# Designed miniproteins, single chains, continued (3): the designs that were tried, part 76

Each design is a single chain, and the fold is of that chain. pLDDT is the mean over its residues in the fold that is shown.

## One batch from the design tools (miniprotein)

Design m10630
Fold by ESMFold2-Fast:
Structure m10630 (fold): chain A 86 residues (1-86)
Amino acid sequence: NADDIARQKAIDYLKKAAEGTPEEARKNAEKAFDYAGRLSTKQREEVAKAAEEYAKWAEENGSPEKTEILREFAERLRKAVEEDKA
């Protein structure tokens, strides 16, 4: 359905942020956040976990800038999830 498509688009943009240039990484992360914001709490948690995994991959591949952007994305999305639970 549309939510499954949005979840996949969020993950695809996170992958682009991790694998692409550092210059476009923040823009790709913001697009991922727009798609993730439309998802259920459970699906947003899944996207946050994917961002954490991509951040680890970027760190292991020697990109501190992309690692920071992806960790910021994961933290921001987890905070949004926690605010919905409060």
Scores: mean pLDDT 82

Design m10631
Fold by ESMFold2-Fast:
Structure m10631 (fold): chain A 56 residues (1-56)
Amino acid sequence: ALYQATVPVPQTGPDELALRPGEVVEVLGEEGDRYLVRAADGRVGWVPKSALRRVA
């Protein structure tokens, strides 16, 4: 499924992904309050579910 960042997401850990508002990501997995996502540029990492909105 495709999701879009609604707010800036900072990278606070080595397994986390920094996102700018408007970036579209593919969800690869889910753990608690986080999604494992892949960005259009190929970066993979964890982001908070609350920062993302489903678009497809």
Scores: mean pLDDT 81

Design m10632
Fold by ESMFold2-Fast:
Structure m10632 (fold): chain A 75 residues (1-75)
Amino acid sequence: DELEQQAGEAYYKASMYIGQARRAAKTEEAKKLVEQAQKKLIEGGRAASDGDIEKAIELFKEAYKLALEAIRISL
């Protein structure tokens, strides 16, 4: 299923970038973005367990975007 493949890819990217963001985050702003990314990752996992794969993909994509923002603003 293409949706399940997309969800797995988005989850992998989110998990990877959140890990990088946690190590990079030095400011309060960056740390809050990491917290928001983690929240979206958890929400995406719940959506997937409920069978809403499309919602899970959206939430995982939001999670990795927030993590990338945290990395970029980490000075």
Scores: mean pLDDT 87

Design m10633
Fold by ESMFold2-Fast:
Structure m10633 (fold): chain A 61 residues (1-61)
Amino acid sequence: SEAIKKYEDFLKKTYEYLTKKRGEEYARKVVADMESMLRTLAEKQPDASPLLKALAEEAKG
């Protein structure tokens, strides 16, 4: 729960920062790449897979 909330806060802060510096389209692409990275890590790291899967699914929803 706490880790997921910190990740959400980080994504929100990153999106706002990139929107101001590079524009909304770029910010949207970066956030999408971060979500894709979490899915890849969940598949390749079985020990951390449950947490990374939860983070990836919560970020999608």
Scores: mean pLDDT 68

Design m10634
Fold by ESMFold2-Fast:
Structure m10634 (fold): chain A 70 residues (1-70)
Amino acid sequence: STLDRYREAVRQFVDSLTLQFKLSPEEAEEVEKELTRRIDDLVASTSDPAQLQRGFSQVLIDTTNKIVNK
């Protein structure tokens, strides 16, 4: 399903951020937890594919910016 693919994309994204920014295991777990929460909230709020795709992209961008601007 689309949701399952986004969950897998989140996992791979967290792994990439961990490698790039040298996150600790604890930091990586907190990032994954926050991403999962935001995505769950997004899919609960809309069933429109365009809104879902835009929202997922925005969640990833926001998360990266939080790490970069620390």
Scores: mean pLDDT 79

Design m10635
Fold by ESMFold2-Fast:
Structure m10635 (fold): chain A 73 residues (1-73)
Amino acid sequence: DAVKEAEERKKNIPEKVKENLKLQTEFDEIMKLPAEEQVKIFDEVEKKYPLQNRPLTPEETKKYFKLMIEVKK
């Protein structure tokens, strides 16, 4: 029943919301990793996409999260 409800919801979710749900799920998996593994991912992302010490825009934050997911994979 829960699976059937999820399938019906999936068809009615706009592509943007679906993308955000995927991104949230992947990020949640990263946050479940031990701190040592998280640090490795963070360091790898920083090497590929160094961030300045200023506040990030929402677009920069989203790009950063996508890069973290890519590195974890």
Scores: mean pLDDT 66

Design m10636
Fold by ESMFold2-Fast:
Formats: sequence, C-alpha cells, structure tokens
Structure m10636 (fold): chain A 62 residues (1-62)
Amino acid sequence: MKEEAYENGYVSGKDGVLAGLSKEEAIKKVEEGAENDDSLTEEEKEAAIEGAKKGAEEASKL
C-alpha cells in the first residue's frame, strides 16, 4: 500500500540518519532500494522516497 511504503521509507530514512548517515545518504539508500524492488508500484516507490525525505529531515534536525 502507498501509506505502508511511505511509513517504511520514513523509518528507514530516519534510522539511517540516526545510524550516522547524512540526510542525502539515508534518502539515496531508500531510493536505490525502492528502484530495485520490482514488487513495488511506481506510486509506492515515490511514497517510500517521500517518506525517507521526511524521516531523514526530522532526524537531521535533532
């Protein structure tokens, strides 16, 4: 589901930054994962990337 993809991206983006990745690196990791996951629709890939951007942004401001 689109909402599920967004939430998964959000968590991954946030956790990436908290683990020591830059915001850009955390987002790129989710983007690469989504682009290589053929089980996701294009809308789900976009949702995952948007979630990652939000999660990484929030974590980077802490």
Scores: mean pLDDT 80

Design m10637
Fold by ESMFold2-Fast:
Order: C-alpha cells, then sequence, then structure tokens
Structure m10637 (fold): chain A 106 residues (1-106)
C-alpha cells in the first residue's frame, strides 16, 4: 500500500515537471488532478487520518494551480502557464506536502 502510494506520487510529480517544460494543456493539468484524487481515495480507504489531511491540502493546491493554468490557457498565455506550474513545483508546497504524506505512511 505505502509503496503503491509513493509510486503514484512520484508519477504525478513527474507529470507536473513535464507540463512545466511544454505548453500547458487542459488535459495534462486535469490528469495530474485526477491522480491526486485517486491518492486521496486510497488513503481514506486505509483510514490514515493525518495522511488524508496532508493529501487534501495537496489536492487543494493542485486545484488552485489548475484554475490558474486554465486561465492562462484561455488567454493563450502559455509562458505564464508554465511559470505557474514551475512555482507549484519550486515552492515545495506540493512536493513538500506529498513527501510529508509518504513519510507519515512509512
Amino acid sequence: AIEKIRKALEEALAEFEAAAKTELSKETVEEIRKKAEELLKEIEEKGIPKAEEYLEKAEKIFEEYKKKAEEALKNKDYEKGKEIIKKALAEGSVPAVLAEVVRELE
């Protein structure tokens, strides 16, 4: 279970990095969000309260950045969209929260 969750987190983070290197697509942002939702459901099923709280925070961060990225896409401002994704990765907010969840589950 823990190894499966860690693998899914690493995969989601890799897709965020890939999105930062190319023009943002609505589909790519949506896929990243769906993976976060899947992780939340898996943790809920296992009954790990603190991990669920951290994953909920990560999901909210993904949702916030998704909205900002979609806004940039509507304006055809792909450079701004890339910077939004880079900030999500660089600030450690998303990676830090996800890493914390992995540590708590170990």
Scores: mean pLDDT 55

Design m10638
Fold by ESMFold2-Fast:
Structure m10638 (fold): chain A 94 residues (1-94)
Amino acid sequence: SLLDEIEALVEEMERLVAEAEAETDPARRRQLVDRIVELLRKMAELYEKAGEHELAEDLRKFAERLRAETDPERAVRAARGLVEYLRLVIKSLK
């Protein structure tokens, strides 16, 4: 289902954020954040196909902001906040 696909994407993003937080190499940390950006874009595509155009656009905007963040540490902190928010959203969807 759509919810199962979204949950799988959030689980993968949670894993990547934890890996990025443990990473000491800024370049490697950036690569992990870029993987999260890709997953956010996939999530936006799923919402777009489901007719949730506003949610899809919000996710695309966040993905672009995250991609544009030049400080890897700041990018990881932003990704952490987003992933925690997405987990709460999933819980509210039941």
Scores: mean pLDDT 86

Design m10639
Fold by ESMFold2-Fast:
Parts: C-alpha cells; sequence; structure tokens
Structure m10639 (fold): chain A 82 residues (1-82)
C-alpha cells in the first residue's frame, strides 16, 4: 500500500531525472516493505534502486566507481533476502 505508492513515485522521479528524490522514496518503500514482511516488494524496490543508481552515474551525479560499489551492495542484499 504505502510502500507500493513510494515505489511508484520513485519510478516517476527516476523518469524525470530526480534521482536523489527517487532514492529517498525507494529507501522509504524498502523500510515499509521490511516492516510488512513483504520480501517480493523489498526485492522489487532494491532492483529499482540499482537502476536509479545506474542512471545517476550516466547523468554524472555519482562516479561509475561509486555506482558500481552501491549496485554490488544492493545485489548482495537481494541474494541475502532470497
Amino acid sequence: EEAKKDLERAKKLMDEGKYVEAIRDLRNAIQKAIENNDKELVIEALKLYSEVVRKAAESGLVTPEQAEALIKAIEDEIERIK
């Protein structure tokens, strides 16, 4: 419900190039999904988070090295949850 709305807003923000706001909404969605024990939504939000980080690097907001490190941490978290 709330987490799903945060995820939908994050996707729109990503499409608008508002990566910092998208990350904020994704972090909120992940936290709410964890509280609701919704593993599927946590994984979905983490996957979108990695896409936002990748796009932020493409736009020059973060270095490729910073993006690579963060994406790896996100991928490791997804594997931990599965």
Scores: mean pLDDT 82

Design m10640
Fold by ESMFold2-Fast:
Structure m10640 (fold): chain A 89 residues (1-89)
Amino acid sequence: SELVRRALEATVEASLAMIAASIAKKQKDLEALREALKRLEEQVRRLEELLEEARREGAPEWVIRDLEASIEGAKATIEELREEIERLE
């Protein structure tokens, strides 16, 4: 299924973006943190779009759960990034 493949690719990309955000947090690099925040906000929008497509097309439950978990993880990382940016400013 192309939808399943796109969903899996998007969840992997979000995981990589969260790892990059973790590195930026450890380095306390303000510009890297701002870039990581922007990238994760874009990833969340993409994941939410895919989640709505998955629900409309009746994708397998495990795909829906993976998308939901990735969205929640990315949103948690966004909040951590916002707090770290505020702390460094």
Scores: mean pLDDT 89

Design m10641
Fold by ESMFold2-Fast:
Structure m10641 (fold): chain A 73 residues (1-73)
Amino acid sequence: KEKALESFKKEAGKGIESHVEARYGKKVTLSEEQRKELTEELLKIAKGDLSNITEEDYEKLDEKALKLQEEAE
């Protein structure tokens, strides 16, 4: 059960970064803290199932990831 949660967190975090790269053509490098924040937001929406996350939810998180990247530059 713990292993499933860890795998889910890794999948969600990588999903945001790859989704931003695919959609905007920009490589996003998030800090561990930033990745954790975005992953926790996805986990609240998903509640253990990534299919609960809508495209609109991903778009909002993509925009947040881009802003975090811009602030870090």
Scores: mean pLDDT 69

Design m10642
Fold by ESMFold2-Fast:
Structure m10642 (fold): chain A 75 residues (1-75)
Amino acid sequence: RLEEVRRLVYQAIGHLSAGDRDGAIRHLKEAQSLAENPEVKQALAEAIAHIQRGDEIGAMEALTKAVRLILQEER
């Protein structure tokens, strides 16, 4: 469900804020597998790629986009 995808993305953001990149990636991969919207899947894939490269700014930009898309779909 969209609410579960949103929860996982917010948990991933929390992990990133705490410096736990591995925890963030695990939650984002789970969110990506549950997401049905192709734009959300793509934004989550971009976030994971940025985290894997150590690009925290790019990761947060992609996560912000994913959250915005999820919130728009829920309304």
Scores: mean pLDDT 82

Design m10643
Fold by ESMFold2-Fast:
Structure m10643 (fold): chain A 87 residues (1-87)
Amino acid sequence: SAADEAFIEEAVELAKKAAEAIAAGDYKTHKELSQKLYELFEKKKPSEEVVERLVERLREEAAKQEDPLSKLYLLILAQEIRDLHKE
């Protein structure tokens, strides 16, 4: 649905910005973005299918990252999201 696609795009954008903040040592911005991502999951409560699509999008974004810390952050986040929401 359009709402599911909007959720995925917003979550991916927040995750990318959080990964960039961590790589830059900007822990304040990372904390704010992580909180927004958490709130987005609480409000949306995505289905398993939507979570799987988000995980794949995060892995694709990780592959595009040049900074190794940003890449690792996105891969870890994708795995955590998958593990928390797979059932």
Scores: mean pLDDT 85

Design m10644
Fold by ESMFold2-Fast:
Structure m10644 (fold): chain A 64 residues (1-64)
Amino acid sequence: LQKAIDKLRELAKNSDLSPEQRKEVEEALAEAEKYRDSNVAKAVGYLLRAMGILIDAELAKRLA
């Protein structure tokens, strides 16, 4: 699970995110780390949220 968090954090650093989107991704990844060992399902939910933000950013670039 930590490898997925680290990979998404690296992807976020290299993505063209707005400051607001970057903050939301970082917050989601921090929550995923918080629940990594206590509630894996919740941690995965936060990882999916971070992925969704990255996907939305990519789609916005295509529509602009």
Scores: mean pLDDT 77

Design m10645
Fold by ESMFold2-Fast:
Structure m10645 (fold): chain A 100 residues (1-100)
Amino acid sequence: SAEDIQKAIELLEEHIEDLQALLEALKAGKVSEETARQITLALLRSLAAQFEKLGLSETAAAVRAEVERLEANPGEPAEAALQRIIALLQEQRAKLREQL
């Protein structure tokens, strides 16, 4: 379990970095709103599946809820969605660190 928690923290750190880079690219006009949403959805779906494989069902459920929210709100600005999602992943990382 501690090894699985450590792997989950590493996955969160990698995905937070990727989403922060995506947010900066979006702000710089290097990617479209639609492209940013598609990349974010793909990353979150992958992350949720990986957490399920690690037996971290609560963390997986939190990430899946963000997938559902992003899909349900296509009119939400991608910048606002990314900022909220990055904050959620940072919160999940903090919770997992407390379990080590």
Scores: mean pLDDT 89

Design m10646
Fold by ESMFold2-Fast:
Structure m10646 (fold): chain A 82 residues (1-82)
Amino acid sequence: SEALKQQLLALGQQLEALLKKAGATAEEESRINEDGTIELTVTITGPLSAEEQAEIKALLEQIAALLSQLLGRKVNLTVNFK
């Protein structure tokens, strides 16, 4: 539990640094379905290269996987780039 929280913090800091460097912003929406599944939608707005988009998506997928482990619930991640 504690180790997972520290990993989430580290990945979140990496994501924040990447977004700041690119001049991009992130908006997060979450909801819980009737079956207890968490639907997580992240919308990234800014002038991102294809490589930066891939890196951000990979970080978000890692964050979602760790969040799923920490909460003991399925997390469905949707990432939108604007």
Scores: mean pLDDT 87

Design m10647
Fold by ESMFold2-Fast:
Structure m10647 (fold): chain A 71 residues (1-71)
Amino acid sequence: PSSIDEKEIQATLYVMAGAIAIRHGDYEAAVEYYSKAYAIQPDPAILEALGRAAEAAGDLELAARLRAEAA
């Protein structure tokens, strides 16, 4: 039972780390953190954040792939 909550907490921590990376202008780190969060919890909101981070990092190929997945 606790292991399910631990995964949800871990995904939330990765989302927070991604947001902090965006604030510091480290868009590549934000992509890594949001990617890890999405792998744990495939949430449309996390996918949107990941897409924005990829665009900010200049990874247009990743951003296009994520947009296709969201559609």
Scores: mean pLDDT 78

Design m10648
Fold by ESMFold2-Fast:
Structure m10648 (fold): chain A 60 residues (1-60)
Amino acid sequence: MAEEAERAAREGDVDGARLAAKQALDKGDVESTLRSARALEEAGDSRSAEGARRNAEHLS
């Protein structure tokens, strides 16, 4: 999941990175959700990155 988000972000696929972040969150994987949030921020989607970080806090 985090690898999917990181790959999508590197390819400029922000929608793919967002989807991978959601999948990590749905599985309750805090570490993958945080890594996906970082990938979204690197891709320029700071809003989705902040949302993913906030969601990971609720899982912890």
Scores: mean pLDDT 78

Design m10649
Fold by ESMFold2-Fast:
Structure m10649 (fold): chain A 96 residues (1-96)
Amino acid sequence: MKLNPLIENLKKRGEEVLKEIDSLSFEEARELVRQFLDWAFTAAFLKAIIDNDEEKLKKIQELYREAMERIDNATSVEELKEILKETMEKLIEIYK
């Protein structure tokens, strides 16, 4: 099975971020998760545009809005980890 390079990069970088979060303060962890997801969504959005996939574009935009709102309302590092994991799983599912 040939993994899509976008999915492979998302998994690898997501795992690296999850490991780094454990050593950070809450504010640093929130910023790291926000920056990582902003990058991941930008990459996914650009790919959907290139692929001319309107349905994936809509799903990505909805997921981005939901994820950013959850990050802004997060109160703990554990909640940030859950947001990152769930958002990554949903984004990967869109690109399956």
Scores: mean pLDDT 81

Design m10650
Fold by ESMFold2-Fast:
Structure m10650 (fold): chain A 98 residues (1-98)
Amino acid sequence: MEEKVKEILEKLEKEIEKALKEGKITEKAAEILKELAKEVIEKAAKEGKKVEEIEKYLKEGLKTIVEEWSKAIEKVGKEALDELLEKLRPLREEVRKK
């Protein structure tokens, strides 16, 4: 992993952890978001894409996801969202392998 890629991932993980601490997302959502951020950044770096541009889009996307997730928690509760994420996790692994 290139030093710059690692630094960007650490910054994104800190923002995800802050959102979790503030109650804006669930622990399961935080885990999935960290995994997605890592996969996207690593793939972009491997494909020779500008990591700075990807960082900008990921930060904007993360902010939107956190805002929408916070609204969903208020509407349906943390438990319902966590159950949905748990069910989607195996499906994502299955799709990725195919």
Scores: mean pLDDT 70

Design m10651
Fold by ESMFold2-Fast:
Structure m10651 (fold): chain A 67 residues (1-67)
Amino acid sequence: MEEEKKAQELVDRAVEAGKRAIDFLDSEEARRGVVNLVAKTVAEKYGPEFAEQVRARLEELLAEHVA
């Protein structure tokens, strides 16, 4: 349970940072670049499972902007 909470906090923090960058940027290419960069950094430091969760949530945020 504590590990799950820690994992959720990590994902939430990475998503929040990515969202701030996406909201600041005005081009779709730059927003996509942020998603890729954040996911790659998370994968390198924390592993692919966390990177997949962060990428999925950031892609949902991008979809809300284009839907």
Scores: mean pLDDT 74

Design m10652
Fold by ESMFold2-Fast:
Structure m10652 (fold): chain A 68 residues (1-68)
Amino acid sequence: MKLTKEEIKQIQEDLKELGYYKGEVDGVYDEELKEAVKKFQKDLGLKDDGVPDWETISALSIALTKLK
């Protein structure tokens, strides 16, 4: 999946709101963001490969809807 810088920033913000990511919202998919994605995936019983696939993005959206 080809993610834009803005899409990566959105994932960083979403994971920060959920408490998984502590780094900067810089739009860079680095190791810290990858580990945050893996932790989120593992907690939800998804494949914990650190790739923000459709299932991961959908789960983030649902989790944020419950917070807002």
Scores: mean pLDDT 78

Design m10653
Fold by ESMFold2-Fast:
Structure m10653 (fold): chain A 90 residues (1-90)
Amino acid sequence: MSKVEELKKELDREVEELFRLLDEGAPVEEIKEKLKRVLELAKEIEKLVGPDPEITAKVVAALLAIVGRSVEEGDDSLAKAATEALKEAK
């Protein structure tokens, strides 16, 4: 397995875990750390192979899920955590 293949598999796993944590109502800090890992993996893949629309779509889906949960709960803590994670990814 190449490094790129390993990173893509890890990204898929981390995104699936992020959706599970959101569905389970996990603590904001756990969701934030999982999002940071998703963003880190996406950036590592981009550095190796350039921009990939599928990778971008997965990141966007994760962000939309977090924002959607924040809106449903009437609590902006998840949206704030996502914003902080995105700032760190710069």
Scores: mean pLDDT 81

Design m10654
Fold by ESMFold2-Fast:
Structure m10654 (fold): chain A 83 residues (1-83)
Amino acid sequence: SKDKEIEALIKKIEELKKNPMTVQQFKDLVKSAPSLELLKEAYDRYFEKKIAEAKANGDTKAIREVKLMKEEVDEFLEQVEKE
């Protein structure tokens, strides 16, 4: 199902756990995804979860780091969509 595919992608994102992530690592992740749309949904859920965890812990530094990672991923997604 769509939700199971998103969960599998979130696990791959967590394993990657690189900031900054290389363009090649991002392209490899895109190739492993059933669709770019599902990868976007997986990243949105991943960032929502990480921000919620950081807020629960009062970790302002972690919130900032997650937001920077999101901006980086959004830029990679825009580049891939133009291909």
Scores: mean pLDDT 77

Design m10655
Fold by ESMFold2-Fast:
Structure m10655 (fold): chain A 88 residues (1-88)
Amino acid sequence: DLDKKLKELAEEYLERSLKILKEKGNTTFLDEKQRKEAVEQITQEFKQILESYTDEDIDAMIEEVKNSDLSEDTKELYIEVLEKLKEI
């Protein structure tokens, strides 16, 4: 119940953040420094929501990102964020 609600909230935040990035210029326009800053910011936002998530839960989210209709650069950005969450 609670875990399902947290997953739905995490998916909603991912979806909204992606929409904002897509509308404001796509991750393709970020230089290496800006990309790193974006990864760090998004990672901090998701860390609070996904604190109790297992590596298996995060892997499922990575698979959903890979199968989405997102640009390759945007997929790489979100996968990098999710991989960093697994390291914690």
Scores: mean pLDDT 64

Design m10656
Fold by ESMFold2-Fast:
Structure m10656 (fold): chain A 103 residues (1-103)
Amino acid sequence: DVQAELEKQLAELDKLYEEQLKNLESDPNNLYTEEELEELRELRKIQLRLVAEGVDPDLLDLAFQLYNVALYRGDRELAERAREALRNAAPQEELDELLARIK
């Protein structure tokens, strides 16, 4: 049951991000602000829903990885484009353009 599995994955995702948020101030390896972590949670939920709708999980994972790399590098333009690519289930060609900006 795709819907039941999706609901389970969303609940597990929420649990993991809530734990990370609780440890935000005490985690010396944390690279994210609270606001960035909340946005990552929402993007992961969008990714899970789109996979359940039949979107290629590899494309969505690539878009999510591009977003994470952009945040780490402080590239706000790339982060915005990667976020929109994930939300819109962008094709491989669009993701390849974003990848070219990272090298």
Scores: mean pLDDT 79

Design m10657
Fold by ESMFold2-Fast:
Structure m10657 (fold): chain A 87 residues (1-87)
Amino acid sequence: APAPSVEELEAKLPELVALIEEELPRLEAEAREWAATLPPEEAAAVLAAAAQIREHAQRALEAYRAGDYRAAAEHVLEALQIAADAA
C-alpha cells in the first residue's frame, strides 16, 4: 500500500509516538552500521536520509507534546516517505 494519509496517522499518534521514542535510536544505529558497509557516495545518501528522518521524528514528538496533532502527523508522514525512498 502507498504511504498512509495524515488523517490515519493522526488517529494513531499515541502509538506512533511511542514507537518513535523506542525505535528511532535503534534505526539510527542500524543506518550507521549499514552505511559503514557501503561505498562513500551511497553511505552519504543513507546518512543524509537518516538525518532527515531524525529531524522529522523530533519535530513530530515536539508537535505532539504541544498538542499540535496535525503537525505531528504531517512530520510522521514525511519521515515515512523519506524512509521508503531510501529503501
Scores: mean pLDDT 82

Design m10658
Fold by ESMFold2-Fast:
Structure m10658 (fold): chain A 96 residues (1-96)
Amino acid sequence: MVSITLYAPTPNPFTSSVTISFTTTAPTDTNWYIELYDEQGRSLGIVATGVATPGKTNSVTWNGTSLDGTAFAPGRYYLRVVAGGVESNRVALTRR
């Protein structure tokens, strides 16, 4: 079974950029996306996409914007990585 471990993002809280890191157990390169949620657990959409390499830590620098370039407001959010139809654990993130 594919599993995804999403690590605590750093820095947290963040102002300009944050590094999001995760690992997967998928046996081949797998497309992934990072989905953002508000404090109520409502999806705010996909904020990053890429390809994960098996057995390696994947890292993404995110500047607090949506894929259309709109900045998210200061506040508390949650992140989740999805790859190969499998969801990671959720981690909390604060934007200032």
Scores: mean pLDDT 79

Design m10659
Fold by ESMFold2-Fast:
Structure m10659 (fold): chain A 61 residues (1-61)
Amino acid sequence: DIVRKLQQKLKDAGFLPANAALDDSCSASTATGEAVKDFQRFAGLKVDGVCGPETQQAMLA
């Protein structure tokens, strides 16, 4: 559930393509992981592609 919400936020923010599947995957080697890295760079967070508490808080706030 949380990973799908993060994927939706990434789509809304333009970091993930609008046509990308919401597949509950947040691995650094996936399209979602690359979008997370792009968001982390934008937000000034550690760029590791992991949907950790810091990234979740920043995206869902």
Scores: mean pLDDT 71

Design m10660
Fold by ESMFold2-Fast:
Structure m10660 (fold): chain A 95 residues (1-95)
Amino acid sequence: MAEKVVKAVEDAVARLTSPDPLERDIALGLVQIIVAITINTAKRASEEEKPEVKEALKGIADILERGAQDPRLSPEVRADLKALAEKAKETIEKL
């Protein structure tokens, strides 16, 4: 589970550098949706499920932090990725 979710976020973040504005908007929407779903899953996770969900959130946070430092992205998109990374990290700390 964790590996597939992390890969989905990585693939979406890679598309944020697309020359197509529509593809960039779709990619940002996908990042936001996947992160939100993973955080909601973490909040409802049983003690047995928490380790795998923590690994997924750590992977997501790392990808988002790298994206937030990518000079090819607009300052607004970088700020959005940084905010999502911080939210993922806060969720890990509460698990």
Scores: mean pLDDT 85

Design m10661
Fold by ESMFold2-Fast:
Structure m10661 (fold): chain A 66 residues (1-66)
Amino acid sequence: SAEEAKKKLLEIYEEIAKKAEEITKEKGLEGEELELLSNGEVILKVKASEEAVVEAFRELAKELKG
């Protein structure tokens, strides 16, 4: 269902948020409050570097292929 798909998407973004925070700390980058997801009803925020968020997406995409 659409609701299940939205929940799964939110879970994926939450995982990206965790990875981004970890990468930000590991690389000694400065974290800022960033919005990862906003659909008018849900806003998922993370304290991370934009560079770390991009890297987190890249890593997750590669994991899904392996």
Scores: mean pLDDT 76

Design m10662
Fold by ESMFold2-Fast:
Structure m10662 (fold): chain A 72 residues (1-72)
Amino acid sequence: MSLEERVAAVIQRVTGAAPEAARRAAREILRLYEEGRLTGENAVRAIQRHTGASEEAAARAADEAGVLLVVL
């Protein structure tokens, strides 16, 4: 399973978003990470913009997805 799929799975599980919305959010987060521009705020905004999740749910998803990125 790709890193994008793993991040998307976390976003889907935490926010309840559709798989396609979670994948779009994951793709943006990974792009920001690869560019060295990923912040907690940017991750939360990306999740909210693509999924419509609350700030609290998006923050939790961002924290859990961040654990996957640190292991790389």
Scores: mean pLDDT 82

Design m10663
Fold by ESMFold2-Fast:
Structure m10663 (fold): chain A 98 residues (1-98)
Amino acid sequence: MTREDALEKLREERELIKKYLEENKDEELAEILLKAIELMEEALREGFSFREALAVALTYILEKDLKAAEEMRERLRRDPEAALEEVRARIRAYAASQ
């Protein structure tokens, strides 16, 4: 899948999630899912692969923290290599805890 195809699909998913969650009025879940999609889009724009972008989103969802999502987005813009290393470290820690 190309980055352009992935970004288009994430845009479509964002719109569907907004419509679905607005009807269900689950604001916390909506914010978590929308921020996860936003982080994937930022990772893809910074040149990460789709799998790496997915890892960023999953790491955020596991933490369920809007502040952590915003900090991750800032890191992806400033230093994408360091941000990717942090994501990989968090994934390893999560795997070790299972």
Scores: mean pLDDT 69

Design m10664
Fold by ESMFold2-Fast:
Structure m10664 (fold): chain A 67 residues (1-67)
Amino acid sequence: SEGRELVRKALEALRAGDLATAREYLERAHAIEPSPELDAAYDILMSPESTGSLREAEAHLRAYLAA
């Protein structure tokens, strides 16, 4: 699905340290079909107030892709 492809691109960008690109792909994926895993990753990456780590965001994106 388009959402899964966008999440894969977000994960690759996150692993490469390109946070701006990761946020762009995640925002697009979240807009298409939000899920608990994408909501958790979205809160970490999109909100400056989030207490979550980038490693936790990566884990949530991986969980989405594994479902």
Scores: mean pLDDT 78

